# Designed miniproteins, single chains, continued (3), part 108

Each design is a single chain, and the fold is of that chain. pLDDT is the mean over its residues in the fold that is shown.

## One batch from the design tools (miniprotein)

Design m11740
Fold by ESMFold2-Fast:
Structure m11740 (fold): chain A 90 residues (1-90)
Amino acid sequence: SEEMRRNELASQVGRLVFQVRRRLLEESGEMSPEEIAREAREFGLRVASKATDLPIEELEEIIRKLREALKLPPEERRRVLEEVEKRLEE
């Protein structure tokens, strides 16, 4: 079903956001590994929850942008993450 597909993609967005956020926090050097894992997980869960209401086509575009962000320098990765977060805000 379309709803099941949206939920699958929203979960994928959450996982990618977790990865991007975790890498940014690791690169900052300001937090412990335990604190990084907790914060990145909580952030990813919030994003995934908001993403469930988006159209499939938009979710697929967000996933593509997040995958590319993992290859970018920290400042550009942060901007992509902020753009995605703003698109998910009500």
Scores: mean pLDDT 83

Design m11741
Fold by ESMFold2-Fast:
Structure m11741 (fold): chain A 100 residues (1-100)
Amino acid sequence: EDKKIEELEKLIEEKAGEFSKELEELLKKNSNLSPAEQIIIVLEYLGADKEFIDYARENKDDKEVQEEAIEKVMELIRKKLEELAGKENVEAVLEYSRSL
């Protein structure tokens, strides 16, 4: 019964693992920077718009702006996983999880 969902979960985990390694190496190369500056580098890597990156960079000491930046990172990570594993596959696993 769960074989198809298990295969989709495994595919997403494998693609997430590859992407996570890329992010880990990016953060490792920039470990000498402040957490706020590391978030900005991740935003640039994930392809956030310039206006938002400039906004976050100008407001590095603002907690609310840092929270917005983290939310944007999470949104872009999800979008990247949908591109790597397939949007329909990610949606199918999420639908199954919501039905539990």
Scores: mean pLDDT 71

Design m11742
Fold by ESMFold2-Fast:
Structure m11742 (fold): chain A 80 residues (1-80)
Amino acid sequence: MTKEEQVEKIIEKLRAMVEAETPIEELIEEARKLLQDFIDSNKLSPEEKKKIQEMMLELLEIEDKKEFVEKLIKFLQELA
């Protein structure tokens, strides 16, 4: 799987979870798992890994489900 294909799969899964009205706690857990799998599956530069870690921390400060998903999707699109 390419880096771009993995990003697209993550985005599709997150969008599907939002449509299924998944609680934000479950969305956060799944997003963290998917981002960790992304880090583990790709040979990332130290700078790219730091950006992903910083984004994960920033996402924890978001209480609104829609804002959480929109911000994460935008970040993932920038990684592709």
Scores: mean pLDDT 76

Design m11743
Fold by ESMFold2-Fast:
Structure m11743 (fold): chain A 106 residues (1-106)
Amino acid sequence: SEKEELKKRIKTKSIVTTKPVKEVREELLKLLKEALKNNELLLPAVLIIDKEKLSEEEIKEIKKRFEELVEPLFEEATKYLAENKTLEELLEIQKEQIKVLEEQLA
């Protein structure tokens, strides 16, 4: 039951976007900070693709395939973290993710 409660504190998000890297990092930083305020760890998976040669239909297909590919990785990571980490340790991981992104945006 305690592990099931910890699983609820681990959130996952897949992002497939054609936005510039800087804009993606700024949006991701906001999401990570919001998760920290809620005492949650957010595990993001991000794919940035060049829109210059891809149709909207191709982008939708890539998004679908990316989401299908990352789902089992998210499930395994969530399970591992809930089994091996405390809430305090999960929040420390979240703070480190925020710090790394803030340094990349500076």
Scores: mean pLDDT 87

Design m11744
Fold by ESMFold2-Fast:
Structure m11744 (fold): chain A 68 residues (1-68)
Amino acid sequence: SLSEEELRKIAEETGLSLPTVRKIYELFMEHREELRENPAGFVERVARETGISQETAAKAVSLILKLL
């Protein structure tokens, strides 16, 4: 699991708010099977549910995967 310090680092690197990064991490934990089977669909879900661009969503998801 990611620490609050790791989530803050993702927020700093993406320019997203910490609550938004926490929401992305919650979606990651809830939809891990979707991410494995359809990564593009998962990124689209993150962008839709948080209101950020797909490019920023992909960057945030990539950083979460790198830290796990």
Scores: mean pLDDT 86

Design m11745
Fold by ESMFold2-Fast:
Structure m11745 (fold): chain A 67 residues (1-67)
Amino acid sequence: KKIVIKFGDGSSITLPASATIGQVISAISAQFGIPQSSLYSLQPQNIQQLLDGIQQVFGISAKVFYT
């Protein structure tokens, strides 16, 4: 069981389905060079809110798939 996040630039991140929001933030931070503090400032309660926030603030489109 995995979480796959696909981005509008064609890149993707794959994490365990047990991944915390902090682990998703760390992975996105590493992928795009965005400071983790900037992602935490969006105050996401779940992965979808994080992805909505990064699209609104940074213009990065993303979709999450649960496999």
Scores: mean pLDDT 85

Design m11746
Fold by ESMFold2-Fast:
Structure m11746 (fold): chain A 62 residues (1-62)
Amino acid sequence: SGELVRALEDWTHASGTGFRAGEVFVLGADLGGGRWLVERADAPKGSNSPLYLVPADLLERV
């Protein structure tokens, strides 16, 4: 819902997209199954920025 979430661990997705511990994202959607769609907080929210499908357990609300 536009909340900020922080990566707790370094992680690389199977698609080759990854992040480092401490990176901040904007929470876009909870897709169930313990996975969240997030977007880099650095990117404009209204742009066609990449969405990252991340295990929710690797993120914390900031």
Scores: mean pLDDT 69

Design m11747
Fold by ESMFold2-Fast:
Structure m11747 (fold): chain A 80 residues (1-80)
Amino acid sequence: DLLKKLDEIEKAFNDAVMRGDLDAAKKYREESRKLFKEAGIDDLVEKLRQEALEKAPSITSKEEADAFNKEQREKIEKAL
């Protein structure tokens, strides 16, 4: 259940960012990185993060964000 663990970490990361707890946010980022490395998909995830960073300024709606996140998730699922 790698995807379930990633969802839980993402929620915890967002909560930490929202409350201004940068130390907790860093910790959750490190946890997700470790999970990706253990699954052997860390290179793929890094590539997907670069694509997300590049595309983020062009994402202007929740619908676009949800569609992009779904596409990223499908790429991770296929790599597992």
Scores: mean pLDDT 76

Design m11748
Fold by ESMFold2-Fast:
Structure m11748 (fold): chain A 69 residues (1-69)
Amino acid sequence: SAAREEAARLAREARRLALEGRLDEAKQMLVKSAETLGDLSERQINSIRNLTSETELLAAAHDLERHAA
């Protein structure tokens, strides 16, 4: 679906931003990815908002990209 393709794109963009040290922007892209998928709970989306490290953001990006596939 278009939503799944867009969610995967946002997750890949989040990965790129996290690798560049742009952690707040990466987090924003992960939240948008999760919202675009439409099947994650508000609790799960809030868990993404609470991520703080590059490693956590990269793991979340991988998980969202896999979920969108």
Scores: mean pLDDT 87

Design m11749
Fold by ESMFold2-Fast:
Structure m11749 (fold): chain A 59 residues (1-59)
Amino acid sequence: MAREKRIEEYKKNPDKYGFKYDSPIAEAIAIELEERGLPVPDSYEAGVQQLLAAREKEE
């Protein structure tokens, strides 16, 4: 899967991808979203919201 490459790419070009966080929390959220097959949103708040919805759908 291109998951690792995509995460590295948006870390280097956050403005291009809209994901402007350089923190372990933001990275963990992006990884979990990619593992669940979800798009990585351009904001931390949107990412958290999508992750919560995905977790509820899973269980």
Scores: mean pLDDT 62

Design m11750
Fold by ESMFold2-Fast:
Structure m11750 (fold): chain A 96 residues (1-96)
Amino acid sequence: SENEKVIEIIDELIADPRAAFANEPVPFDHPNFSLLERPVTLSMIRDSIEKENMSAEQVIEAFETMVENAKVILPEDSPLRKELEELYEWAKEKLS
C-alpha cells in the first residue's frame, strides 16, 4: 500500500545518522521553545502515518516544519541543520 511505502521511507529516515535532531524532542525548557511552529519528530510523523493515514504530501509538510524548527533551535553553522536539510531533500525525492 502507499502507507506501507511511506512508513518504509520514514523508518529509513529514523535510522539515518543525519536524523539526530529529528529523532529527539526539543526540550520544553529550551529558551526558544515558544518560537517553534509546532514540536515534530520523525517518530511523531510515523505515528501519524499509522493512526491518521497521513499522505506523502502531509509528511513533506511535517518535515518542512522540522527544518524550520531546527533554524530556531540550532545555530546557523550547526552541522545538524545541514544534515537535516540533506535528509529533507532526500525525503522529498522519495515521497514524490
Scores: mean pLDDT 83

Design m11751
Fold by ESMFold2-Fast:
Structure m11751 (fold): chain A 94 residues (1-94)
Amino acid sequence: APVTLVVGVGTKDEELAKELAERIKEIVENTPGVLSYAISIVKESDGNYLVFVVVRAESEEVAKRVLEEIKKEVERAEKETGVEIKLSYTIQPA
């Protein structure tokens, strides 16, 4: 059954937020079984940036694949930049 994956990626660095949004877009576009997606960058009141990702996937397995690739990208970015990144997510019925 189709599911919705919602991901939030938080960082203090605007340039890093933009890079993460671009990388996440590539992940989503290259994952078979993604039905639709939306990615936005929100500037929060405290000056932090939130990359907000919503993915409709044909199955929970597809949603988990997208999430695993996003987790790897976040870990890679933290290691390369030394900047802390906050990751939050939910998977729900579509």
Scores: mean pLDDT 88

Design m11752
Fold by ESMFold2-Fast:
Structure m11752 (fold): chain A 69 residues (1-69)
Amino acid sequence: SLEELLEEERKEMDKLAAEQWDPATQQAFRAVFDEVIKDLLENGREPGGTIVSRRREEEKKREEKLKLK
């Protein structure tokens, strides 16, 4: 459900922030996440996936690609 998705997203953000992200990175990432969550709440889920899901997957792939040499 939407509530579960939002709670999971929040927990992932908090985990990253506490685990290894510095304050500047945390703030930048939070700003992006807040925008995506707001879109999800206002527009709901779109056919073919949510903006949150698509952006997260793309960002994860890019980060993994950069992390791997």
Scores: mean pLDDT 64

Design m11753
Fold by ESMFold2-Fast:
Structure m11753 (fold): chain A 67 residues (1-67)
Amino acid sequence: MTREEIIEEVKAKFPEIPEELLEQMTEKILAAFDGDTVVALKMLKKEMEELLKAKKEGITPLFKLDK
């Protein structure tokens, strides 16, 4: 799975999120997991889902990569 495939998958599921933000977060997550695209995709989907939920509730959580 490529970086572009991750972005496309997440963008299709969360079209409200700007592509630029998706690209930035994908880079950070891939770096955190040594390029493991499967784990990165799973984590990115989770983070995007939490971000959209918080945004709808008027809360802005600080996004940080998991250690």
Scores: mean pLDDT 71

Design m11754
Fold by ESMFold2-Fast:
Structure m11754 (fold): chain A 92 residues (1-92)
Amino acid sequence: TDEAVKKVEEYVRRAAEALRPDSPRLARQVENAGRSAVAHVRGGDYDGALAILDGAKWLVKKAQEKGEVSPESAEAALKYLDEAKKVVEEAS
């Protein structure tokens, strides 16, 4: 739905904003993943959208392991990505 799309966009935006002070590069990758996930939701491919959001979560976890982002920034981003996933799951 348009409402689900807007919620996913907002949560991904918040995740990217949490990451941007530490890693503008990772923030852009999360935003790009969010646009791809939204395209899948619009096309009715909820499993594809969830896989993309899981990929974004994996990138955040790997960046934290490498010391590219602070634990606090990573935790905030992962929380917002989990909220985006819940929106997709409830729309499916």
Scores: mean pLDDT 89

Design m11755
Fold by ESMFold2-Fast:
Structure m11755 (fold): chain A 78 residues (1-78)
Amino acid sequence: MEEELERLAAELKALLDSGAPVEQIKTVLDRAYELLEEMGILDELKEEVKDKDFSTNAETPEDVLKIAAAYKIAEEDA
């Protein structure tokens, strides 16, 4: 769990930092989102991302996962 989260977060952060194609970023975000769902913390993170402005502010693995949750919320609502 923690190791997989750190790996996904690091990969997402690297993609965001390098300006990778949106398709690649979405793939990693989808994986992170599924992991959050499996952990049962997705709902909690949804509440947290409402309080924070997440665009490109990914400094920690936690922040990257919250960005993934925010993206999925936006896509699901759209």
Scores: mean pLDDT 67

Design m11756
Fold by ESMFold2-Fast:
Structure m11756 (fold): chain A 74 residues (1-74)
Amino acid sequence: MSLDEVVQQALNEIEILAQQGQASAQRDLQLRMAQAARDQIRQIAAWGRQIDEDAAKGKVEETLALLKEALEKL
């Protein structure tokens, strides 16, 4: 899969995770965490296109996994 495909899949999954958040006192934190992960993935993608696309793919997947773990603990 291309770097752009990995990035798009991760961004789409983050959007779904952000939308599935319950209306709670923690929702603002969940939305901020999701936005930070999206921004991080975009930065990794920009870096990867210039330096190392394979390393960038791994970092995108790691960023998504860490977000999922953090959201599950809220």
Scores: mean pLDDT 81

Design m11757
Fold by ESMFold2-Fast:
Formats: C-alpha cells, structure tokens, sequence
Structure m11757 (fold): chain A 100 residues (1-100)
C-alpha cells in the first residue's frame, strides 16, 4: 500500500509514541489520537487523501497497541465525529490501516 510522504515521515514518530503508551488508559489514547488526526487533517487541508491517510494511521495505531474490538469501535466513533465520514467507511479504512 502506498502511503503519502507526510504519513511516512510521521509513521516513525507514531511508532515511538505507541511503544511509550502501550499501557496507557484508553481515554489518554483517544485524546492523543484525536489531536494527531486533527493535526494531519489541518496539514492536508482536509483533502480526501488526507482523511484516508489519517484513518490508515488510526488503524496502524490500533495494531501497534493491540487494541480490542471495543476500543477500535470507540476510535472509529471518534474519527467519524472529527471527519464527518460515515462510520462504515471509517471502519473499512481502519481495517486497511491494521494491515500496514
């Protein structure tokens, strides 16, 4: 899967953050992920590619942190709220991100 240069650069920082936060409470994870998503959307000017890249990054985080299905569901709800995308589309993109 081809990732944008912006996402590729940020991916290493995300991996380091995930290692540091493996045992963090879900509320802390949700807050930090919301901040990351909002930042990426701002950098991409809200483009469809930027929204997709942000959703893929959320899936990657879910994989690295070994999040449960219930925790992934809350991330999907948060992402849908922030982006205005249908939850079904968000869940599909998160599953693709888990394959990175």
Amino acid sequence: MKLSPLLQKYLKEIEKWAEKNKDAPLDVILRDVESMVRFLLELSLGSKQGIRDAALLVGYIAKKLNLSEEEIERLADLFAEVTGLPKEEVRQLIEEGKKL
Scores: mean pLDDT 76

Design m11758
Fold by ESMFold2-Fast:
Structure m11758 (fold): chain A 87 residues (1-87)
Amino acid sequence: MLEEKKKKVEKEIAELEEELLAKAATLDLDNPADQKKMLEMTVEALKKAIEKLKELEKLGALSEEEKKDIEAAEKEIKEIEAKRAAE
């Protein structure tokens, strides 16, 4: 049942992406306050996605490439948070 658990997580991540895009559509990216909200929402969505992927990793359901994708996503979060902290 690892494939079914993986598909469930992929669906949950897709739902998080759709929610993020729907909220992003309400923002004016020329407005600094809305740019900040977009970054906050993106970080929150990425953190939730990484938590779900780490659950699959603990079950041994992830390939080596998928583990690298998680590391890349964690690096992106760190870069976004560093830019936010530099404000």
Scores: mean pLDDT 76

Design m11759
Fold by ESMFold2-Fast:
Structure m11759 (fold): chain A 59 residues (1-59)
Amino acid sequence: SADAARAVGRYLRGEVERALAEGKISEEQARQAFEAIDRAEAAADWLAGLREVGRIVRE
């Protein structure tokens, strides 16, 4: 669900921020990770929309 995706996204963003602060990853790697999280959240929102349309047409 979109809410679950946002919760996972928040957790992962926090982990990336911690890794960057600890010097475990570069700023470039952090940017790539944030872009991947953004894409995953967008995909989850799209899938949630498709599920809602499916619910409407079945009812």
Scores: mean pLDDT 80

Design m11760
Fold by ESMFold2-Fast:
Structure m11760 (fold): chain A 75 residues (1-75)
Amino acid sequence: SQEELLERIIAAVEAADIDGLRELLKEARRRLSREQFVEILRAAAVHLEQSDLSEDVKRQIGDVIQEEGLEAEKA
């Protein structure tokens, strides 16, 4: 479900699991509508901003979220 994917994506963001986040975002883009995927990207970005992660890690994760969002626009 969208909720289950969102929970897993948020967990990957909080864990700074860059590889897991990329895989989960690709899965979400494949399984969800564009509108649902955009909602997930926004939620992930909000959780990233609220996280206690270092600025460097936040930048790396933010770049992943942005890259996957841009790839979704090409489809």
Scores: mean pLDDT 83

Design m11761
Fold by ESMFold2-Fast:
Structure m11761 (fold): chain A 67 residues (1-67)
Amino acid sequence: SLDEILENEKARKIVEAYIKLRKYYGWKNTTLEDVAKEAGVTVEEVLKYFPSKEQLIIAAEIYEKRK
């Protein structure tokens, strides 16, 4: 589940990178390539945790509710 994925440190780093970029550029203008670069991982690594941008968006919503 997405909750279990968010227990992984690298997955949280990817989600935090997305949240940061979304704040400045908006969700439509934030690419998986930009997220990977900001998180310091490859796009392939992002896709291992979040197979689509939609799953990353949902994971970010779950992550923000935990703060």
Scores: mean pLDDT 81

Design m11762
Fold by ESMFold2-Fast:
Structure m11762 (fold): chain A 76 residues (1-76)
Amino acid sequence: TKNGDGVITKEELFKFYQEHFGMGENYRPLVEKMVKEIDKDGDGKITAEELKEYLESKGINASDEEVERVIKAFDL
């Protein structure tokens, strides 16, 4: 998006995994489950803050810059 608001949609996240990990439609329910765990508001959008909180809950220490890089990679 032109606004650079740091938001990823579930469709963009699924497309990323499909292109980089060869995940087909059979993996869509797994990606949807993951997005549902991150997107507690149910709006279909993942913010940098929500992604960082999710990663921290899984014991992954990610910097704000690393989270922003992931989000920007989906802004295609």
Scores: mean pLDDT 61

Design m11763
Fold by ESMFold2-Fast:
Structure m11763 (fold): chain A 100 residues (1-100)
Amino acid sequence: ALSAAERAARLLASLALLSLQDLIELAKNKGDEKTAEKLRETRREVQRLIEEGRVLEAAELTIASLEELYKEEKDEELKQAIGKSLQVLREKLAEVRAAL
């Protein structure tokens, strides 16, 4: 059985990958290929870190990448979606850190 900390870390990993995938799809649907490609590159690195068991680093990379994109984003809908993902990921990262 997984500990509470391991369960929280797995949930955080899943949320990071799902958030990135949803944002990739939204950027593609808006024709923002540059943002979509940056998100795909981030998702590949995040997946690698998760596979190496480096879940906190994966979450921190996701947050850092989304913060950079949030500052540069001019499309209001995509910016709002990035902002919502950042709020959820920051909250879950804090929960995981508190459980450690």
Scores: mean pLDDT 86

Design m11764
Fold by ESMFold2-Fast:
Structure m11764 (fold): chain A 92 residues (1-92)
Amino acid sequence: DHYEGGYAAGYTGAKAAAEAAEKEEGEEAAKKGGEATYKGAAEFGAAGYEGGYGAYEGGYEGAKEYKAGGGEVAREAGGIGAAEGGGAAGSG
């Protein structure tokens, strides 16, 4: 569940970041993507700080890759980053 929740949050954040990046708001896109995935991770009950930070980085990388190559790469980058953050938060 933590992995799946993180992946879903990361995907949602990467999508939001990619949409903002299309408006040439790359830095703002990363911020919005991170906020969206942070909220998802916190609501899911993953330790919000670690999960949110991983989601933020995943969203940023997703926005960059979406601009370069397309949504699937961005989706995977965002999802994996958020899932790794959520997994780290859930372990202990």
Scores: mean pLDDT 52

Design m11765
Fold by ESMFold2-Fast:
Structure m11765 (fold): chain A 106 residues (1-106)
Amino acid sequence: SAEEAALRAALERAIEVARELLAAADGSEEQVRAIGRRAEEVARELMALVNRATSLSLETLEAAGEAMAHLLRAARLAHAWTPELRPQLEAAARAAIEAARRALEL
């Protein structure tokens, strides 16, 4: 369906931006914050898709919701970025990737 296609595309974008956050965690504060802003945009897209969904399974919605929540946490950590937050950012980004992959397999 169009809803399934839109969700799949948003979940794939969530994985890619989370991977960018992981790669940038050893980089500049400016780079981390810039990717964090894109992560927030993707998380808001996932939130809108989950809230408007009428044809998606509950299991898919729950997994997509978890991906959104972890990606929002990663974005918030990136916004407040200091090197000391790296372990928390990496954990949130990895959790977002895991949840998004689970949603894509449903």
Scores: mean pLDDT 89

Design m11766
Fold by ESMFold2-Fast:
Order: structure tokens, then sequence, then C-alpha cells
Structure m11766 (fold): chain A 95 residues (1-95)
């Protein structure tokens, strides 16, 4: 169900956030860790709203597609966080 998929996506977001924060803190980059955590929190808020809107419209297919896109954003953010730490460069937040 869409509700179960949303719950799993939110759990994945928390796991991704925890991994990024732990990694960046270990690298001595706590401010960057806070920025990426805030970016993930904004994505969680935005995509939760979009999924709920699709559900209210009765469009379960669209809700599922939104969750796929959310998961792809989580993958991209984790990759960027690791790249930023390894390059020694501060990366701008995607607003």
Amino acid sequence: SVDEELERALQRAEEVKARIVAFLNEKGLPDLAAEYAAQIDRLVEEFTKRVEEAKKAGDEQKAGDILVIFNLHLIAIEARAYAAALSGKEEPLVG
C-alpha cells in the first residue's frame, strides 16, 4: 500500500540522514552535517505533502511515482555528501 511505502521511505530518509551525519562528523565537518540533515528534513516535508495530495486525489499511481522520485533524491544527496567530504569542498544546499 502507499501508506506502507511512505512509512518505509521515511525510515530510509532517517537512515540516510544518520549515515550522512555520522560520516561528516567523523570527517570533522559538523556544519556540513547539519546542512545535509536540514536538506533531508525539507525533502521529507515536501514529499510527504505531495504523497498525501496524490492520495486525497485518489491517484495511487502518482503517489507511488512520487515515492520513487523521493528515493532517487535520497540517493543523490548521500552521494553529494560523500563527494563533498572527500573533495574538501563545501557544496551548496539544493533548495
Scores: mean pLDDT 86

Design m11767
Fold by ESMFold2-Fast:
Structure m11767 (fold): chain A 66 residues (1-66)
Amino acid sequence: MQLSEEERQKLIEEIKELKANMTPEEYDYFLEKRMIDGTIDVAKEAGDEERIEALKKQKEVLEKHH
């Protein structure tokens, strides 16, 4: 997925608003999930199926326990 500078800036503003309305625990969960999603997108672009599978399992564990 291509992220333009404008899209990145918009995402940063959304994160600031979320942080203002979330507990620290909710924000940490949100960031961890967002980082995993971003890493999956990068791995998909690179065609790294092994990494994608590992990250999907990590995300599944995170979502089941939070």
Scores: mean pLDDT 75

Design m11768
Fold by ESMFold2-Fast:
Structure m11768 (fold): chain A 72 residues (1-72)
Amino acid sequence: EEELEKVKKEFAELVLKELEKRGVSKETLEKIREFLEAALEEKESELLSKEEAEILNEARKKVAENWKLEIP
């Protein structure tokens, strides 16, 4: 509950590792990393392509599930 910034950064790192496992290119990973570190909010569909947003959301759900954290 506390240290939200730490939780978000750890979550972002885990999401990026999950995306790498899914074969996402280094260029796309770099774009997503910058977005995740800056915002970590629900505006990804405005800043990312639909395909990038879908991959990101799937990775986020996978990481959250493993971390016992639900994403609404």
Scores: mean pLDDT 64

Design m11769
Fold by ESMFold2-Fast:
Structure m11769 (fold): chain A 76 residues (1-76)
Amino acid sequence: LKEKLLEAYAKANEKAAAAVEANKDDPEKAAFEAAWAYVEELSKALGLEVPERAETLEEALKLAEELLKKAREALA
């Protein structure tokens, strides 16, 4: 699990960096795609179903934060 979570973090970081580079002139879209990368990769690593794509940045950030908390608990 720990190794799988570290791999998921690395992959999410790569996807997030690519999203920021692709959306340099649209910070809200860059933030949304970055947050969604974490939602996808952490859900997979934790054995959870990837949720339906969020419609707002606020929703995407909330989902990413909840999954990051679960990942921290799993590593404790």
Scores: mean pLDDT 79

Design m11770
Fold by ESMFold2-Fast:
Structure m11770 (fold): chain A 94 residues (1-94)
Amino acid sequence: SAQDLLQQALKAAEEGNMQLARQYVEQALKNKDQLDLNSADLALQTAEAAAKNGDMRTIELSLELILEAGKNNPEHVPYFIGLALRTIGLQLDL
């Protein structure tokens, strides 16, 4: 599932394995229709771990995932905008 992939992405990012984290986020993005609020939360957490490792690409992919999750869940747009803005903040601090 997309959630399982994102849990693996977060673990990889926390362990400093940015290549593996990116692969899992990219795989989760292939399942766009399955992305929900929990997916976006995991993507932000992955981006926060990536920021500590200076990995812009993982932050970019995490932002894309948050935006795709928002498209699937239009009733929660303010929530997804909040997560997206926090993710953009991580990019600006690199």
Scores: mean pLDDT 89

Design m11771
Fold by ESMFold2-Fast:
Structure m11771 (fold): chain A 55 residues (1-55)
Amino acid sequence: MGTLSDEGLDRLLEAAIEAAKELGIEVKVPDDMTREEKGALLDEIVKKIFEKLKE
């Protein structure tokens, strides 16, 4: 993927949260997040999903 727009980041975060919920991973999402916080949350969720899929 190239550079992510704010819309692209939001869509990826939403998809990652959905996937995490399907795998039984609890995700707490604050109402107000900066781009940096959204990126950090996305990285954390993706990491947890990847670890769950390795089981």
Scores: mean pLDDT 76

Design m11772
Fold by ESMFold2-Fast:
Structure m11772 (fold): chain A 79 residues (1-79)
Amino acid sequence: SAEIEEIAEKVAEAASKLSKEDGVKVLEWLKEKGLISEEQLEAAKKGSKDEIAGVIGSAAYRLSLEEAEELLKKVEEAL
């Protein structure tokens, strides 16, 4: 829906501003909530800041509206 796309776009924009350290913390939070796999977390941790931001943004598009809003809040708290 347009609503999930709008929130996912905001998540991707905010995630692009995160440091690598803070991006990893967001990914660890997503893994603890079961929203990404351990394999996705490990692969992203080996990547660049931009790759980490990309994983966070991509995750938002696969979530429910409620989960995407929670992710946006978590990313904004890390900024």
Scores: mean pLDDT 82

Design m11773
Fold by ESMFold2-Fast:
Structure m11773 (fold): chain A 67 residues (1-67)
Amino acid sequence: MEIPEAPSDPSKPVPLSEEEIEALRARMEKWLDVELDPSEFPSADEDPSVAAARYAGVVLRAVAEKS
């Protein structure tokens, strides 16, 4: 069942929690079957805009490494 979500705008970055960052990393590692360097992932203590950009870069890199 779908739960309604609030709309997201690029000018409003949402800070990720440590658990969310780790869960996303683990999901990507499992999906890609590749080990990701946890130190390259954004920390919850980083600015949300920087964390989002860094996370996107890691995702793209992991996908490229899988292929």
Scores: mean pLDDT 61

Design m11774
Fold by ESMFold2-Fast:
Structure m11774 (fold): chain A 58 residues (1-58)
Amino acid sequence: SKEAAAKAGLEGDGAGARAAAEGSSQEDYTRVGNEGTKRAAEKAGVTAEEAAKAASES
């Protein structure tokens, strides 16, 4: 759902953005963002796969 995507995106993208700002590599930035999304999905009570699909939607 869009609500689950918003929760996952806000936390995942925030972590990735901070890592990038501190000079992390692009690969680490992507990895951190993906892991953040999985953690946010667990807190939101949805699957990481479902949250990732919802986050890809506009």
Scores: mean pLDDT 54

Design m11775
Fold by ESMFold2-Fast:
Structure m11775 (fold): chain A 63 residues (1-63)
Amino acid sequence: SLDSLIATLNSLKAEYEALLAKMEAASPAERAAIEQETGLTIDQVRAQIDALNAKLAEAEAKK
């Protein structure tokens, strides 16, 4: 189950990293549209990635 958890966290992290890359490449108007569509600001997406990295580090340490 730990390996399954790590796989799930990595998958979710990849989704947030893809969203962050899209937001970083966007114009200010395009980014505002993405933030409205997703309900997440670029700073909130970064915070989610940081939280997932912390959870991944803890899960890997439990091996």
Scores: mean pLDDT 84

